# Designs tried in a protein design run: designed miniproteins, single chains, continued (4). Part 20

Each design is a single chain, and the fold is of that chain. pLDDT is the mean over its residues in the fold that is shown.

## One batch from the design tools (miniprotein)

Design m12708
Fold by ESMFold2-Fast:
Structure m12708 (fold): chain A 80 residues (1-80)
Amino acid sequence: SMEAEKLIEEADKLADEAEKLLKQGKYEEALKKGKEGLKLGMEALKLSSGELVLKAIGTTLRALGLAVEAQLKLGDKSPV
């Protein structure tokens, strides 16, 4: 659906921002963007069918990985 595709695109953009912020050492901002991307990726996954399912999974896992990396850099063990 167009809604799922839009959410995947928005989640990918947030993941890209989180990766850039991680490289800049802005871990709190990176965590925020990673969590926002994860939320949109999970929402996209709920609305996805067919080929979009794998893309939504990939985007969601990328956002999760970036959020986890940012959290680890902050030295906090809070679940994401």
Scores: mean pLDDT 84

Design m12709
Fold by ESMFold2-Fast:
Structure m12709 (fold): chain A 69 residues (1-69)
Amino acid sequence: SLLEKAEEYKKEGEKYFKEKKYEEALEKYEKALELLKSLEEKTEEAKKLILEVEINIGLIHIVLGVSKF
């Protein structure tokens, strides 16, 4: 399912994040977020994944010197 694929991308992003490979982590997290946002109905599991992914994307942007408005 799309949710399972998004979880796989999130796990890949977490791996790169832990390795401080922030650009690679960002690519994986953005792929996860695209899949999660494409879901017509956001389950509790999908909402938790979206929140976690968005937080990590935000942290990466701070580390890379990109500010969110």
Scores: mean pLDDT 80

Design m12710
Fold by ESMFold2-Fast:
Structure m12710 (fold): chain A 75 residues (1-75)
Amino acid sequence: PSPEAIDAAGLAALDALAAVAPPAVAALFRQARARLEAGDHEGAGLLVTQALNSLSDAEQAAAVATLNAAMNAAG
């Protein structure tokens, strides 16, 4: 896959995660999206890690379910 295709997939995944996350964590995913759009993959990765570490086990399970649904719709 091209770097552009990977970035497009990353942006879509961050949008999906922001839609289901609590407001404070959704803000981190939106900041990560903005960093990824700017080409700052390292900064985006750090913000994603911070966001995931801020989620409870139940919230992480909801995020995984959202990603699985998106993958099933794409497949």
Scores: mean pLDDT 74

Design m12711
Fold by ESMFold2-Fast:
Structure m12711 (fold): chain A 81 residues (1-81)
Amino acid sequence: MSLDEILAAERPQALADVEDAYKKMEELANDPNATKEQIREAEISMIAATLLAGAAGHRDVALEGIKKSEELSNKALEKIK
């Protein structure tokens, strides 16, 4: 299996991983019982997923994902204090 074949197969999964990580961040941003630790863990997961999506050729998704992750993380942390 070549690297190109692996990347082609991973492209849909990379996008799904970004969507899943974004959804988790959004859930935590709207959860009044979310802890700072949970938010930080979700932020790291979102950043990792967006970087992998970028590596798979989804540069636009990676840039948007990083921005959305930062915005949601800040909103979630603000409500917890």
Scores: mean pLDDT 71

Design m12712
Fold by ESMFold2-Fast:
Structure m12712 (fold): chain A 77 residues (1-77)
Amino acid sequence: MAEKAARIRELQEELAKLVEELKKAKPEERPKLLKKIQELSDEISALFTEIDPRLKEKSQQTAAEDIELARKEAEEA
C-alpha cells in the first residue's frame, strides 16, 4: 500500500518535469515528450485503480485534461 502511494508521487513529479520540458522543447522533440507524458499518466491511472477503483474515473479525466492542455500549448507555440 505505502509503496504504491510512493510510486504515484514519484510518477506525478516526473510528469510535472516532462510537462515543463515540453513547454521549452523544440517542435521536433514534442511528440516524444507527449508519448512519455501519456505513458506516465496511464501508469498513474493504473496504480490509482489498484488502490480504489472508484478514483480511476476522476484520475483518468484529470490526466486526459493535462495531456490535452500540454498538447494545445505545444501546437500553439
Scores: mean pLDDT 71

Design m12713
Fold by ESMFold2-Fast:
Structure m12713 (fold): chain A 91 residues (1-91)
Amino acid sequence: VEDAAKKFEEAGEELVETLREEGRDEDAENVRELAEKALEALKKGDLRTAAVYLSSLGVLAISSSIETGNEEISKKATEAIKKGEELEKSL
C-alpha cells in the first residue's frame, strides 16, 4: 500500500512538473489538487470519489496536451491514473 501510494505521488509530481515546464502553472496547480484529493479518497477506501478525481485529472491533462501539442503530458497523466488504479487494487 505505502509503495503504491509513493508511486502514485511520484507519477503525479512528474505530470505537475511537465505542465510547469510548458508554462501551464494554473493547470499544474489544479492537477496537484486533484491528485491530492484522489490520494486522500483512495486512503479512505472511497473508490467512487477517487475515480471522479482521477477522471477530472485525466480530462484536464489531455486538454493541456492538445493545447500545448506536448504528448508527454497525456502520457504522464495515463501513468498517474494507472498508479492510482494500482493503489486502489492494493486496498
Scores: mean pLDDT 80

Design m12714
Fold by ESMFold2-Fast:
Structure m12714 (fold): chain A 57 residues (1-57)
Amino acid sequence: MSAEEAKKRAEAAKAAAEFLGSEEGKRHAQMGVEAGEKGDAEKAMEYTKKAGDALGA
């Protein structure tokens, strides 16, 4: 997966966490966005997965 795609997935997870009021989800999703911006697709996906897990996905 590209860093750009991983970043978009993290941004989607962040939006979902903000909508649902999940503090843990927002934190993990934000870290995923930052990792994607730095070009680290693996870290971005790891944090996106943690955000999804926090949201019950």
Scores: mean pLDDT 77

Design m12715
Fold by ESMFold2-Fast:
Structure m12715 (fold): chain A 72 residues (1-72)
Amino acid sequence: MDQASLAAGNVARILMTDVSLPDAVKAARAVYEGLMAGDPEEAIRRAEEIAREAGASEETVRQAVEAIRQTV
């Protein structure tokens, strides 16, 4: 689904500015899986959790969440 791929790509791009590539990819994969399952709330929750655990700033986390919401 184009929206899930777009959201995952945007999350990875945003998080790569602040966290390691493996952590950004982990969050993007969680977003893709959640959106493909029809659960945007779970996708957002998992992305926030992974990003914060990886040491992302609150601003970066907020931008990633907004990117998911814009593609729902």
Scores: mean pLDDT 83

Design m12716
Fold by ESMFold2-Fast:
Structure m12716 (fold): chain A 88 residues (1-88)
Amino acid sequence: MIEEVTFTLTDEEGNVYQGTGVLDHDTGKISGTGTNLKTGEKWFFSGTYDAATKTVSGTAVNLKTGERYTFSGTYDEATKTITGTLKK
């Protein structure tokens, strides 16, 4: 089963990234795109969802520079929202 999700991630500098993506409950795969709300830079997110803990983790890639961060967070099934943090 594939669900559309929204996500909000924050980095250590206080930048907020918002976007939309897809969570596949059968495979545990997550993918999506988001925007740094301060800079307008676009990022691609890909990772995995652990249904037992409701947690997510993966990588974020800047679509202009190719710079790679890691992300981790949680999924709220009621709101279909992923929230978490980005690390350099």
Scores: mean pLDDT 83

Design m12717
Fold by ESMFold2-Fast:
Structure m12717 (fold): chain A 92 residues (1-92)
Amino acid sequence: MSLEERARRLAEELAAAKTPEEAVRLGLELLRLLDRLAEEGRLETALELARYAAELIAEALAKEKDLEVEIALAVALVGVAAMRTVLERELA
């Protein structure tokens, strides 16, 4: 499985997370994978995946009813948004 396929799967699993522990773990794994893609010079791919993840997490947040899961998803969204900002600057 490619790093891209793994990042996409992690974003989808994160959006489907049912516990705060899952959301935190998946969020950190996704951010590390995006960072690795950027380190390998795949900045445009990392940015596309960060945008995809942000959309999925935002949709999950809008539907989430558990406060602790909502907080964990919000933290993951902030992390992905920060990564997106850095990648956009690197590409500019």
Scores: mean pLDDT 86

Design m12718
Fold by ESMFold2-Fast:
Structure m12718 (fold): chain A 120 residues (1-120)
Amino acid sequence: MSEIDKLLEELEKIVNDPNPDWQKLYEVMGKLIDAVQKASEEEVYRILEKLIEIARKTKDPRVRTALFSTILAILASQNLSPERKEEIARKLVEIVRSDPRLTPEQRAAFEAAVRDLLER
């Protein structure tokens, strides 16, 4: 199991806890962002798909917002082909639009950030 696989497993355990450890959540997310800088495009894509899956399953809006920010940071890293970047960005926008607990301003801000990331 790679370090990335261990970080993803740890993240999923934190997210599924009824009282998530926020300090540990931010630490794991930071380590994932750092690990992505040295990862292959295939590995980056796999990580982003897993983060999107976790974001879809979580019921805590604060955890979802933290996951959205991490996904956006990884997308900004340029470790993906334009086609894969657009695919992940589209999935992220769909999740943001489906979240009833985001304010209109928060939703607009995330959608704008995603749009800007698609322009190189």
Scores: mean pLDDT 76

Design m12720
Fold by ESMFold2-Fast:
Structure m12720 (fold): chain A 61 residues (1-61)
Amino acid sequence: LTEEQKVLAATLIALELARKQGVVADPQRLYAKAKEILKEKGPDVPPSEIGELALEKVLAE
């Protein structure tokens, strides 16, 4: 996966997690947070972990 594909996958996973939890999260904000997390933690982090962290951080803000 390219970095862009990984960020998109993480964003989609975060949106699915938000849906399952019954919370509303802005896709643009999730995308921005997923991109930030990938940059901070490096390329070896799986999209599922990035997505979970992105949702957690967006909901905490």
Scores: mean pLDDT 80

Design m12721
Fold by ESMFold2-Fast:
Structure m12721 (fold): chain A 69 residues (1-69)
Amino acid sequence: SAERKEAARLTAIEIEIIGLELDAERESVPEEVRKRLRELIEEAKRALKEGDLEKAEELLLEAQRLLAE
């Protein structure tokens, strides 16, 4: 169902946020990257609170791309 699919997306977003929060505390990640990562995490949490799962996913994808650079 659509509701079950949205619940799965919500769980995936929450797990990804936890992982990114851990990455934002790693000394091996440059301070400038960690700062931007924290900003993206806070924006994603806001989108999630507003029920905008698509925007949260887009922000988390940007955060993952930032870590890959």
Scores: mean pLDDT 85

Design m12722
Fold by ESMFold2-Fast:
Structure m12722 (fold): chain A 77 residues (1-77)
Amino acid sequence: AEEARETLRATAEELRRKAEEAEALGDEETAELLRRAAEEAEAAADIAAAELSPEEVREMAERALAMADKLLAAAKA
């Protein structure tokens, strides 16, 4: 249970870091999207602790981070 929460919180922190990178690039739209994704991951940490397996949480985290990477790549292009 704790592992699932830790994964989602770590994901939220990484998404916040990527949001700061987008803001530094002047892309406020991407920064806002990434900040919202981080808030959703933080909220999911409270729910996922009771309902999701660590494997499911890891897959969700990987998908969220992959999407963030695509958004940052677009912001740099």
Scores: mean pLDDT 77

Design m12723
Fold by ESMFold2-Fast:
Structure m12723 (fold): chain A 74 residues (1-74)
Amino acid sequence: TARELIAQGKAARAAGDYETAIAYYEEAARVGDDATRGEALLNAAIAYEKLGDEEKAKEYREKALEALRRAGLL
């Protein structure tokens, strides 16, 4: 499920594997609902920040906020 993909991404992040974490979060965002997509995209933005990719981090934060707004969480 999308929630399991987020959990796998968090495990990869905890191991310091930010690129693998991003891949799981992107897959979760693709298959999840708006709320799960927003959560996955926020986690991907954090991973991009850890990689020093500020442009991608900003892009993914904006996409996450749009998804969370559609979910009624913002």
Scores: mean pLDDT 87

Design m12724
Fold by ESMFold2-Fast:
Order: structure tokens, then C-alpha cells, then sequence
Structure m12724 (fold): chain A 75 residues (1-75)
């Protein structure tokens, strides 16, 4: 059974938290963290194409959060 869109959004959010934790506490290189974030962004953009309006709004909120995290890592 394929995961629901809501489950895929939740999985992406959990993965983002893991990347931030690994970068800040476990010495993950900046380039590696940014690459992993870019992979999450691509997955969410593809997911948005098949999501309903409510799920698209949740994806957009997560994408905004990701952009802020990416800017902080780049700074």
C-alpha cells in the first residue's frame, strides 16, 4: 500500500529535522546538508503536483520552512 500524501509530508518534515540535527550536533558537512535539503525540496515539489488544495498548502508551509533552514545553513 502506497503511503498517503500526509504521510509523505510528515516523513519529509522528520527527515529535515534529522538533517539539521546531524549538521548542528554530529558534524555533517554543510555541502552534504544542503544536498539532502535540495532532495527533500524536489520530492515535495513533485508531491505538490498530485496533492489536493489542502495538502498543497501544507507542502507550501514545509517548503517555506525548508527555505529558511537552507538560508540559515548557507549563512
Amino acid sequence: MEPTIVQQIAAAAIELVGIVTDYERLGMPKEEALKRIEEIKKRLEELKKVADKEDQEEIDKLLERIEKVEEEIRS
Scores: mean pLDDT 83

Design m12725
Fold by ESMFold2-Fast:
Structure m12725 (fold): chain A 74 residues (1-74)
Amino acid sequence: MKTKEEILAELSPEERQIAEDFLKRVKAAKTQEELNQAVLDAVRRFLEAHPDATDEEITRFLQKLAELIQLERA
């Protein structure tokens, strides 16, 4: 079982900043739409930081975001 801090430690500095901002938005989200917008914004920021990112790398980042949502909602 991974903690939020352990997941964040697996990310690059740029990815960690995106994930930390994402977590703040997840905690503030009152609707599913706000949560969806937070995910889309995080993915966009990831692609801006990593324009050469492969589908595999994007999928791995999305998996990390999903783990962070699960921990916040637990």
Scores: mean pLDDT 79

Design m12726
Fold by ESMFold2-Fast:
Structure m12726 (fold): chain A 75 residues (1-75)
Amino acid sequence: MKEKLIEEAKKLIDEAVTLAQQALERGDPEAVRYALEAIRFAKKAIEAIKNGDIDKAVSYLEKARELLQKAKELL
C-alpha cells in the first residue's frame, strides 16, 4: 500500500519533469510553473508517507495530479 503511493508520486515527478522540459522548449512559463508545482506537491506526498500521514499524502497527490493536468492542458 505505502509502496504503491510512493511509486505513484515518483511517476508524477517523472512526468512533471518531462512536461517542464517541454514547456521550457515551447516558451510557456505558465506550463513550467504548473509542472514545477506538481513536482513540489508530489515530493510533499512522499514526505507525508515517510511520516505516516497517509491522509496528507493522498491530499498532496491529488493536488499534484491536478497541477500536472493543468500543465498538460497548456501544452
Scores: mean pLDDT 83

Design m12727
Fold by ESMFold2-Fast:
Structure m12727 (fold): chain A 55 residues (1-55)
Amino acid sequence: MAEELAKALRERAERSKSPEAAELYRKGADFAEQGDLASARRLAFEGVVAEDAYL
């Protein structure tokens, strides 16, 4: 689960047009790799919000 979440967040960061969203996704992936799924999930949601605001 954590590895899949980290992979998904890194892929989304690479595809994101928003620099802010990309950075949030990368931080989320780092937290997921550390086993902090609560922080990873929070940063993933913040990334989605930032991406939507950019578009």
Scores: mean pLDDT 80

Design m12728
Fold by ESMFold2-Fast:
Structure m12728 (fold): chain A 57 residues (1-57)
Amino acid sequence: APPAPARPARLYSDEEIERIAEQVKEDLLKAGYSPEDAEEFAERARRVIRRHNELLA
């Protein structure tokens, strides 16, 4: 993404959030969770991180 003008720093970028969500999903799949459960958990993690960013902004 193009660099945005300076604004209140976020704890995580969109790219970092996506990477974390993918890592969580992969870890859950390796642990034997179903793909549906892994996706649900990853989606929840993404929402939690975005909420944290909103609270920080």
Scores: mean pLDDT 73

Design m12729
Fold by ESMFold2-Fast:
Structure m12729 (fold): chain A 60 residues (1-60)
Amino acid sequence: MYVEKAKELLAAGKPEEAAKYAQKALEKDPNNEEARLVLAQALARAGKNAEAAKAGKGLT
């Protein structure tokens, strides 16, 4: 359910939204290992994107 949605968003290049849905999945099932894995991947992707934006400093 939420995990599947999070995986879909991650594949679509939307790690921020993927992280949100992974968190919802963990809220329903704290022991959901797949949800934890997806969240970790989404966080890593989102973190890299934020760091690149900061280095560029060219946002309007």
Scores: mean pLDDT 73

Design m12730
Fold by ESMFold2-Fast:
Structure m12730 (fold): chain A 86 residues (1-86)
Amino acid sequence: SELKKRNRERVLEEVERFFRALAEGLARLDAGAPAAEAIAELLRRGERAAAGVLAVLVALEEGLKTLEERLAKAEELLREAERLLE
């Protein structure tokens, strides 16, 4: 079905875009950018899913022991990034 093929191609393009955005955010962190700044850059581009995943990954890297602490840190980083957009 042509519709199924076009839907698969569109989904693949969005997935590839997501992974490119996430990879760019990770590369900015590797280059020494502050976490909130790297997340803010993704938010400026409208890459909200990649920004959210990057915030969670940063919270995991902080060595936080509980899921609740990691989610709270990710939420804090997203709020800091949103303030940088203002």
Scores: mean pLDDT 81

Design m12731
Fold by ESMFold2-Fast:
Structure m12731 (fold): chain A 62 residues (1-62)
Amino acid sequence: DIEEEIKKIEKEIKELEERIEELEEKLKTATGEEKLELEIEIGVLRIELGVLKLILKKLKEK
């Protein structure tokens, strides 16, 4: 059921957004290697978030 898929993806989007916000807070005080590692992790999660948002948009279209 498309409605169940939409709800699942919306939950995953919310969880990813919350995790990204937590990592961005850590990034504000990070330096050197820690900063680089956090920037990479945030970058990967933002790509995942973008993909899920695109899937959600397509599911909601029809």
Scores: mean pLDDT 84

Design m12732
Fold by ESMFold2-Fast:
Structure m12732 (fold): chain A 60 residues (1-60)
Amino acid sequence: GPRLYRATAPVPKTSENELALRPGDLVEVLEEVDEEHVLARNLVTGEVGIVPKSYLEEVE
C-alpha cells in the first residue's frame, strides 16, 4: 500500500520545493531524496514537496 506518515510538528514552506505541514497532516511519501529528506504529498492540502524525515511518523 502507500507509504503513509503523519506530520509530528509544524513545518513552514520557506522555498518553492518544500512541503508545508501542520501537526497531524497525513502525508504520502513518493520517493526518498536522501537519508534526511523525502519527496511527499500532503494529502490534506494536495501539495507536493521536499520534507525532512524527522517531522514524519509512520502510520500503521
Scores: mean pLDDT 80

Design m12733
Fold by ESMFold2-Fast:
Order: structure tokens, then sequence, then C-alpha cells
Structure m12733 (fold): chain A 71 residues (1-71)
């Protein structure tokens, strides 16, 4: 394979798991946990060298969640 499967796939898989947990927390109305899981997912996406567009979208989503939590 052209890219290391162990490093990239492991980090990406963990990021997807945290994204799922963030969505579940958001659906439950737990904005604090949704933000926490989303931030962990973003860190893993950065480590996995995800596309810049995806990283910016994730950062914007976290900012929106933080604004909602302040209301």
Amino acid sequence: SAIPEEEKDSDLAKAMEYIARAQEAYAAGDLEKAIEYAEKALELLKKAKAPEELLKEAEEAIELLRKLAEE
C-alpha cells in the first residue's frame, strides 16, 4: 500500500469512533461531552493528515457547539 495502514487507519478509526460518540452526546443534549469528543476526533484527524477542508469543517462545528453551550 502507498500509505502506512497501521498509523493512518488506526487514527482515522479512532476519530470516527469519537465522531460517533460526539453525535450521540449531541442527540442526548449533552453539549459538553459532544464538544469533548469532537475535539478528540479533530486531534486524531490532524494526526491522520486528513484533508484541510475536513479539518476546517470540524473546527467550525466545534465553535458552533461552544456557542450553543454558552446560551
Scores: mean pLDDT 77

Design m12734
Fold by ESMFold2-Fast:
Structure m12734 (fold): chain A 89 residues (1-89)
Amino acid sequence: MKKEELIKELEKLRKESTHPAVQQLLDALIEQVKKGELDIDFLDSLIKTVENARKELEAAGRLTPEQKANFDAVIEALKKAKELIEKYK
């Protein structure tokens, strides 16, 4: 079933992710998929929220190289998760 393949791909993405925040986020998304509660519009809004937070920190001169790498990792993971969800929709 498409749902089982989606869960498998999200679990693979989680295992390939070394960042704790990314792992926690993917765990939450996997649970939402299992419950049938995943909202693609919510996921899109979350991506925009994280991108805006990164932009605001950069504009304030508070974005360190480490923070930039962390934001980029989270944004990449969210975008990959969205692509997987849309593929298995």
Scores: mean pLDDT 79

Design m12735
Fold by ESMFold2-Fast:
Structure m12735 (fold): chain A 65 residues (1-65)
Amino acid sequence: STRESAAGLVAIEASIITGLPVKLEVRDGRYVLTITARTPEELERAREAKRLAEEMGLEAVIVEE
């Protein structure tokens, strides 16, 4: 679907822009981005990516390791 293609592109862009591990998951037909952060600096970049993804209408979650 067009939504699947769009979500995939956003995930790729988030990964490139932040340099962080990003996964795209499907839950009950919804696309969720999972961004992993390991340091305070990575967490700041992850928060920015989450904000941008949410502006595009996608759910995003940050996981701290």
Scores: mean pLDDT 78

Design m12736
Fold by ESMFold2-Fast:
Order: sequence, then C-alpha cells, then structure tokens
Structure m12736 (fold): chain A 70 residues (1-70)
Amino acid sequence: MKVDISKLSKELGREYAFEVAELTLEEIKAVVDYKGGGITPEEYEARLAEIDARRDAVVEKFKAKNEQLK
C-alpha cells in the first residue's frame, strides 16, 4: 500500500502542477487586463480572490482523490 501511495503522489503532483499552471495563466491574464485599464482595481481584486478560491478547491480536490483511493 505504501508503494501505491508514493506512485499516486507523483501522478497527483503532475496533475496538481498542471492545474496550478492553468490558474497562474488566468492570474497573469487578470494582471494584463488591469494594467491595460480594461478592469477596475475592485474587479482585479475580485478576480484574484476567485482564482485563490479555485486554488483552494484544487488543493481540496487532490486531497479528496488521495483519500478516496484508501
């Protein structure tokens, strides 16, 4: 069982990194929109808060996946 957990951690680590990269690209887009004057400071903060909430959801999702397999 320990070996399966180690193997699972590597695979989940790759999936986690991919989802985090997607969210990082969304964050960069929000910065570009803000610097371009396309959104207000309030909208920028709201988008960052939404991205942070999605990051938390990704963490919980991967914790749940790890738990479900044991």
Scores: mean pLDDT 74

Design m12737
Fold by ESMFold2-Fast:
Structure m12737 (fold): chain A 119 residues (1-119)
Amino acid sequence: WEEDYQKGSVALAKGDYDTAIEYFKKALEKDPTRPDLYTMLALAYLKKGQYDEAIKWAEKAIEADPRNANAYLVLGEAYLKKGDYEKAIEYFRKALEIDPSNERAKQLLEEAEKKIKEL
């Protein structure tokens, strides 16, 4: 699974999200017990703009590891992009509860909270 994970990570870094998804799925088929593979799939779908798929894979990552701060960050960002600001806030707060030093989660939480106040 490590070779497929590495190829997926390189593709993700290059912005080749379809290739990244393909290799992360191959890695997951070889080792389905890896929460990080679900998180990488969720992130690749998020970057591709496929928010419902990003949510699906991030939820699987959390089922496998309830302390996965990155999976909550992906969930929050996907809901933020879909305009569900209340869910976005909930998931960003959960990410920060697990990893209080996550600067991106702090910034996105502030953005989502401002959006709710503008309603």
Scores: mean pLDDT 83

Design m12738
Fold by ESMFold2-Fast:
Structure m12738 (fold): chain A 102 residues (1-102)
Amino acid sequence: SPEEEAALALLRELFAAADRNGDGRLSRAEFREFLRRLGERLGVTLSDEEIDALFDLADVNGDGYVSFEELVQALLQAHLDGRLTLPDVLFRALVRYGASQK
């Protein structure tokens, strides 16, 4: 839907803004900046400890970097675990994106 496309576009824009070197991956520091800005847009406050836990969830291979695909899966898992509440439109957009990548 146009609303789901807009929500996904916003997430991609915030990801790109945090990706300072433009390599399509976020370091732990860039990931903190991304989640801080996302939290501001969603009206949610996340502690540094909660952000670090989300990074560790996203960085499944332990290489110290998170791709957009890994980020999407981590946000979906955090929402399902009740650690983060995503707006319904964004949740639906990420579910659709995740399904299209598998």
Scores: mean pLDDT 80

Design m12739
Fold by ESMFold2-Fast:
Structure m12739 (fold): chain A 71 residues (1-71)
Amino acid sequence: SAALVEQLIAQLSDPDPAVRARAARQLGELAKTHPEALRGVPALEAALSDPDPRVRAAAREALAQIRATHG
């Protein structure tokens, strides 16, 4: 749903890096079946510069999944 997508995008700005990494992974998974998750692409691209390496890795994986699914 659009509400879930907006919640996940907001969680990419959470103070807890574990929450940010989880949100990135969930956006990537959600994009496989819900094109609305593509609204999260700019936030995922910003997360590639996140200070936490786990968040950067999750964002790279999410964007790779999105490219594989949507071109």
Scores: mean pLDDT 86

Design m12740
Fold by ESMFold2-Fast:
Structure m12740 (fold): chain A 61 residues (1-61)
Amino acid sequence: SVEEALEEARQLYEELRRAGASPEEILTALTEWINEREAAGAPPETLEALRRFLLEVGESL
């Protein structure tokens, strides 16, 4: 579901932040993870929500 995918993305973001990853490393990791979800056949609505989350993360870094 969209909510499950967003929760996974948030968990990845928090994990990277706690590990001291740089803004560039965080954005790269999230982008690659979203690309993997697209390749795995995630629905357009889920991908749109994940890309919106990525933009929000980028604005906060």
Scores: mean pLDDT 86

Design m12741
Fold by ESMFold2-Fast:
Structure m12741 (fold): chain A 87 residues (1-87)
Amino acid sequence: MSDEELAEKAIELFRRAREAYLAGDEERALELEEEGIRLLREIKDEKLRLKVLAEALRQGAEVAEALGEHETAAQLRAQAEEAEAKV
């Protein structure tokens, strides 16, 4: 699997994890998140890996915000901006 294919699949998994979490399916959300992280760790290109990480953090921030965890959401957004700044 190419780095680009790993990135596409990881982003899709993080998107599905967010949807599952917002639907109240926490178990499914965690399974999808773990698979996404596994694929993200296989990406060898640092810039691409950081872009995927930033996307995952932004999606996590939206989940935290929806759950009323505004402090966690702010922290995740800041981490996403930091990851993007290194690209």
Scores: mean pLDDT 83

Design m12742
Fold by ESMFold2-Fast:
Structure m12742 (fold): chain A 69 residues (1-69)
Amino acid sequence: MAKELSEKAEEAARRAIEALRAGDLAARREALEELQKVYQEAKKLGAEEAVKKYEEADARLAAEAAALL
């Protein structure tokens, strides 16, 4: 479970970054919603590794957004 959540978080973050670079606001929103769902589920289950992967993904997204904005 924790591994699957970590993989989902990384995939969602990757898609969100790609959408951000492409200027696709709709795709970015969908990817961020998926990432948020993974975070909520990981936190509810106490999956610390998945929560950490979400935090890494969130930080990377913030850095990419700052570079573009």
Scores: mean pLDDT 73

Design m12743
Fold by ESMFold2-Fast:
Structure m12743 (fold): chain A 55 residues (1-55)
Amino acid sequence: MEEAKKLLEEAKEKAKEGKVEEAIALARQSAELALKEGGDENIAKEAGELVRELL
């Protein structure tokens, strides 16, 4: 769970830096980890929303 939050935060930082492709990759990893590890749907939803905003 903590790892998924960390990846989401890193994705947001990469998006802020303009590294869109890296931000999308990190957000996807965050969503997958959140769903597999503990079912944290809020982190998965935020990560999915970030991917949608960046695409």
Scores: mean pLDDT 77

Design m12744
Fold by ESMFold2-Fast:
Structure m12744 (fold): chain A 71 residues (1-71)
Amino acid sequence: SSMREREIAEARREILRVAVEGEREGKYEEAAKKMLEIGKKVGLSPSTVIELAREAGAPRVAEEVEKLVKE
């Protein structure tokens, strides 16, 4: 399962990167949608994606992920 582990690790790093850039650039909805897309591709739950946004220090992006999950 090394390929799966690598894909998940790479997806987590990409999600963190997208969250940081989205928060800095004010592109909250675009970042939230992209993070959810990346997470879904590797089987990460929406809750995990929200926690990754918070870990990245991206509270506004995290709020947009929460809104998209509720809608």
Scores: mean pLDDT 87

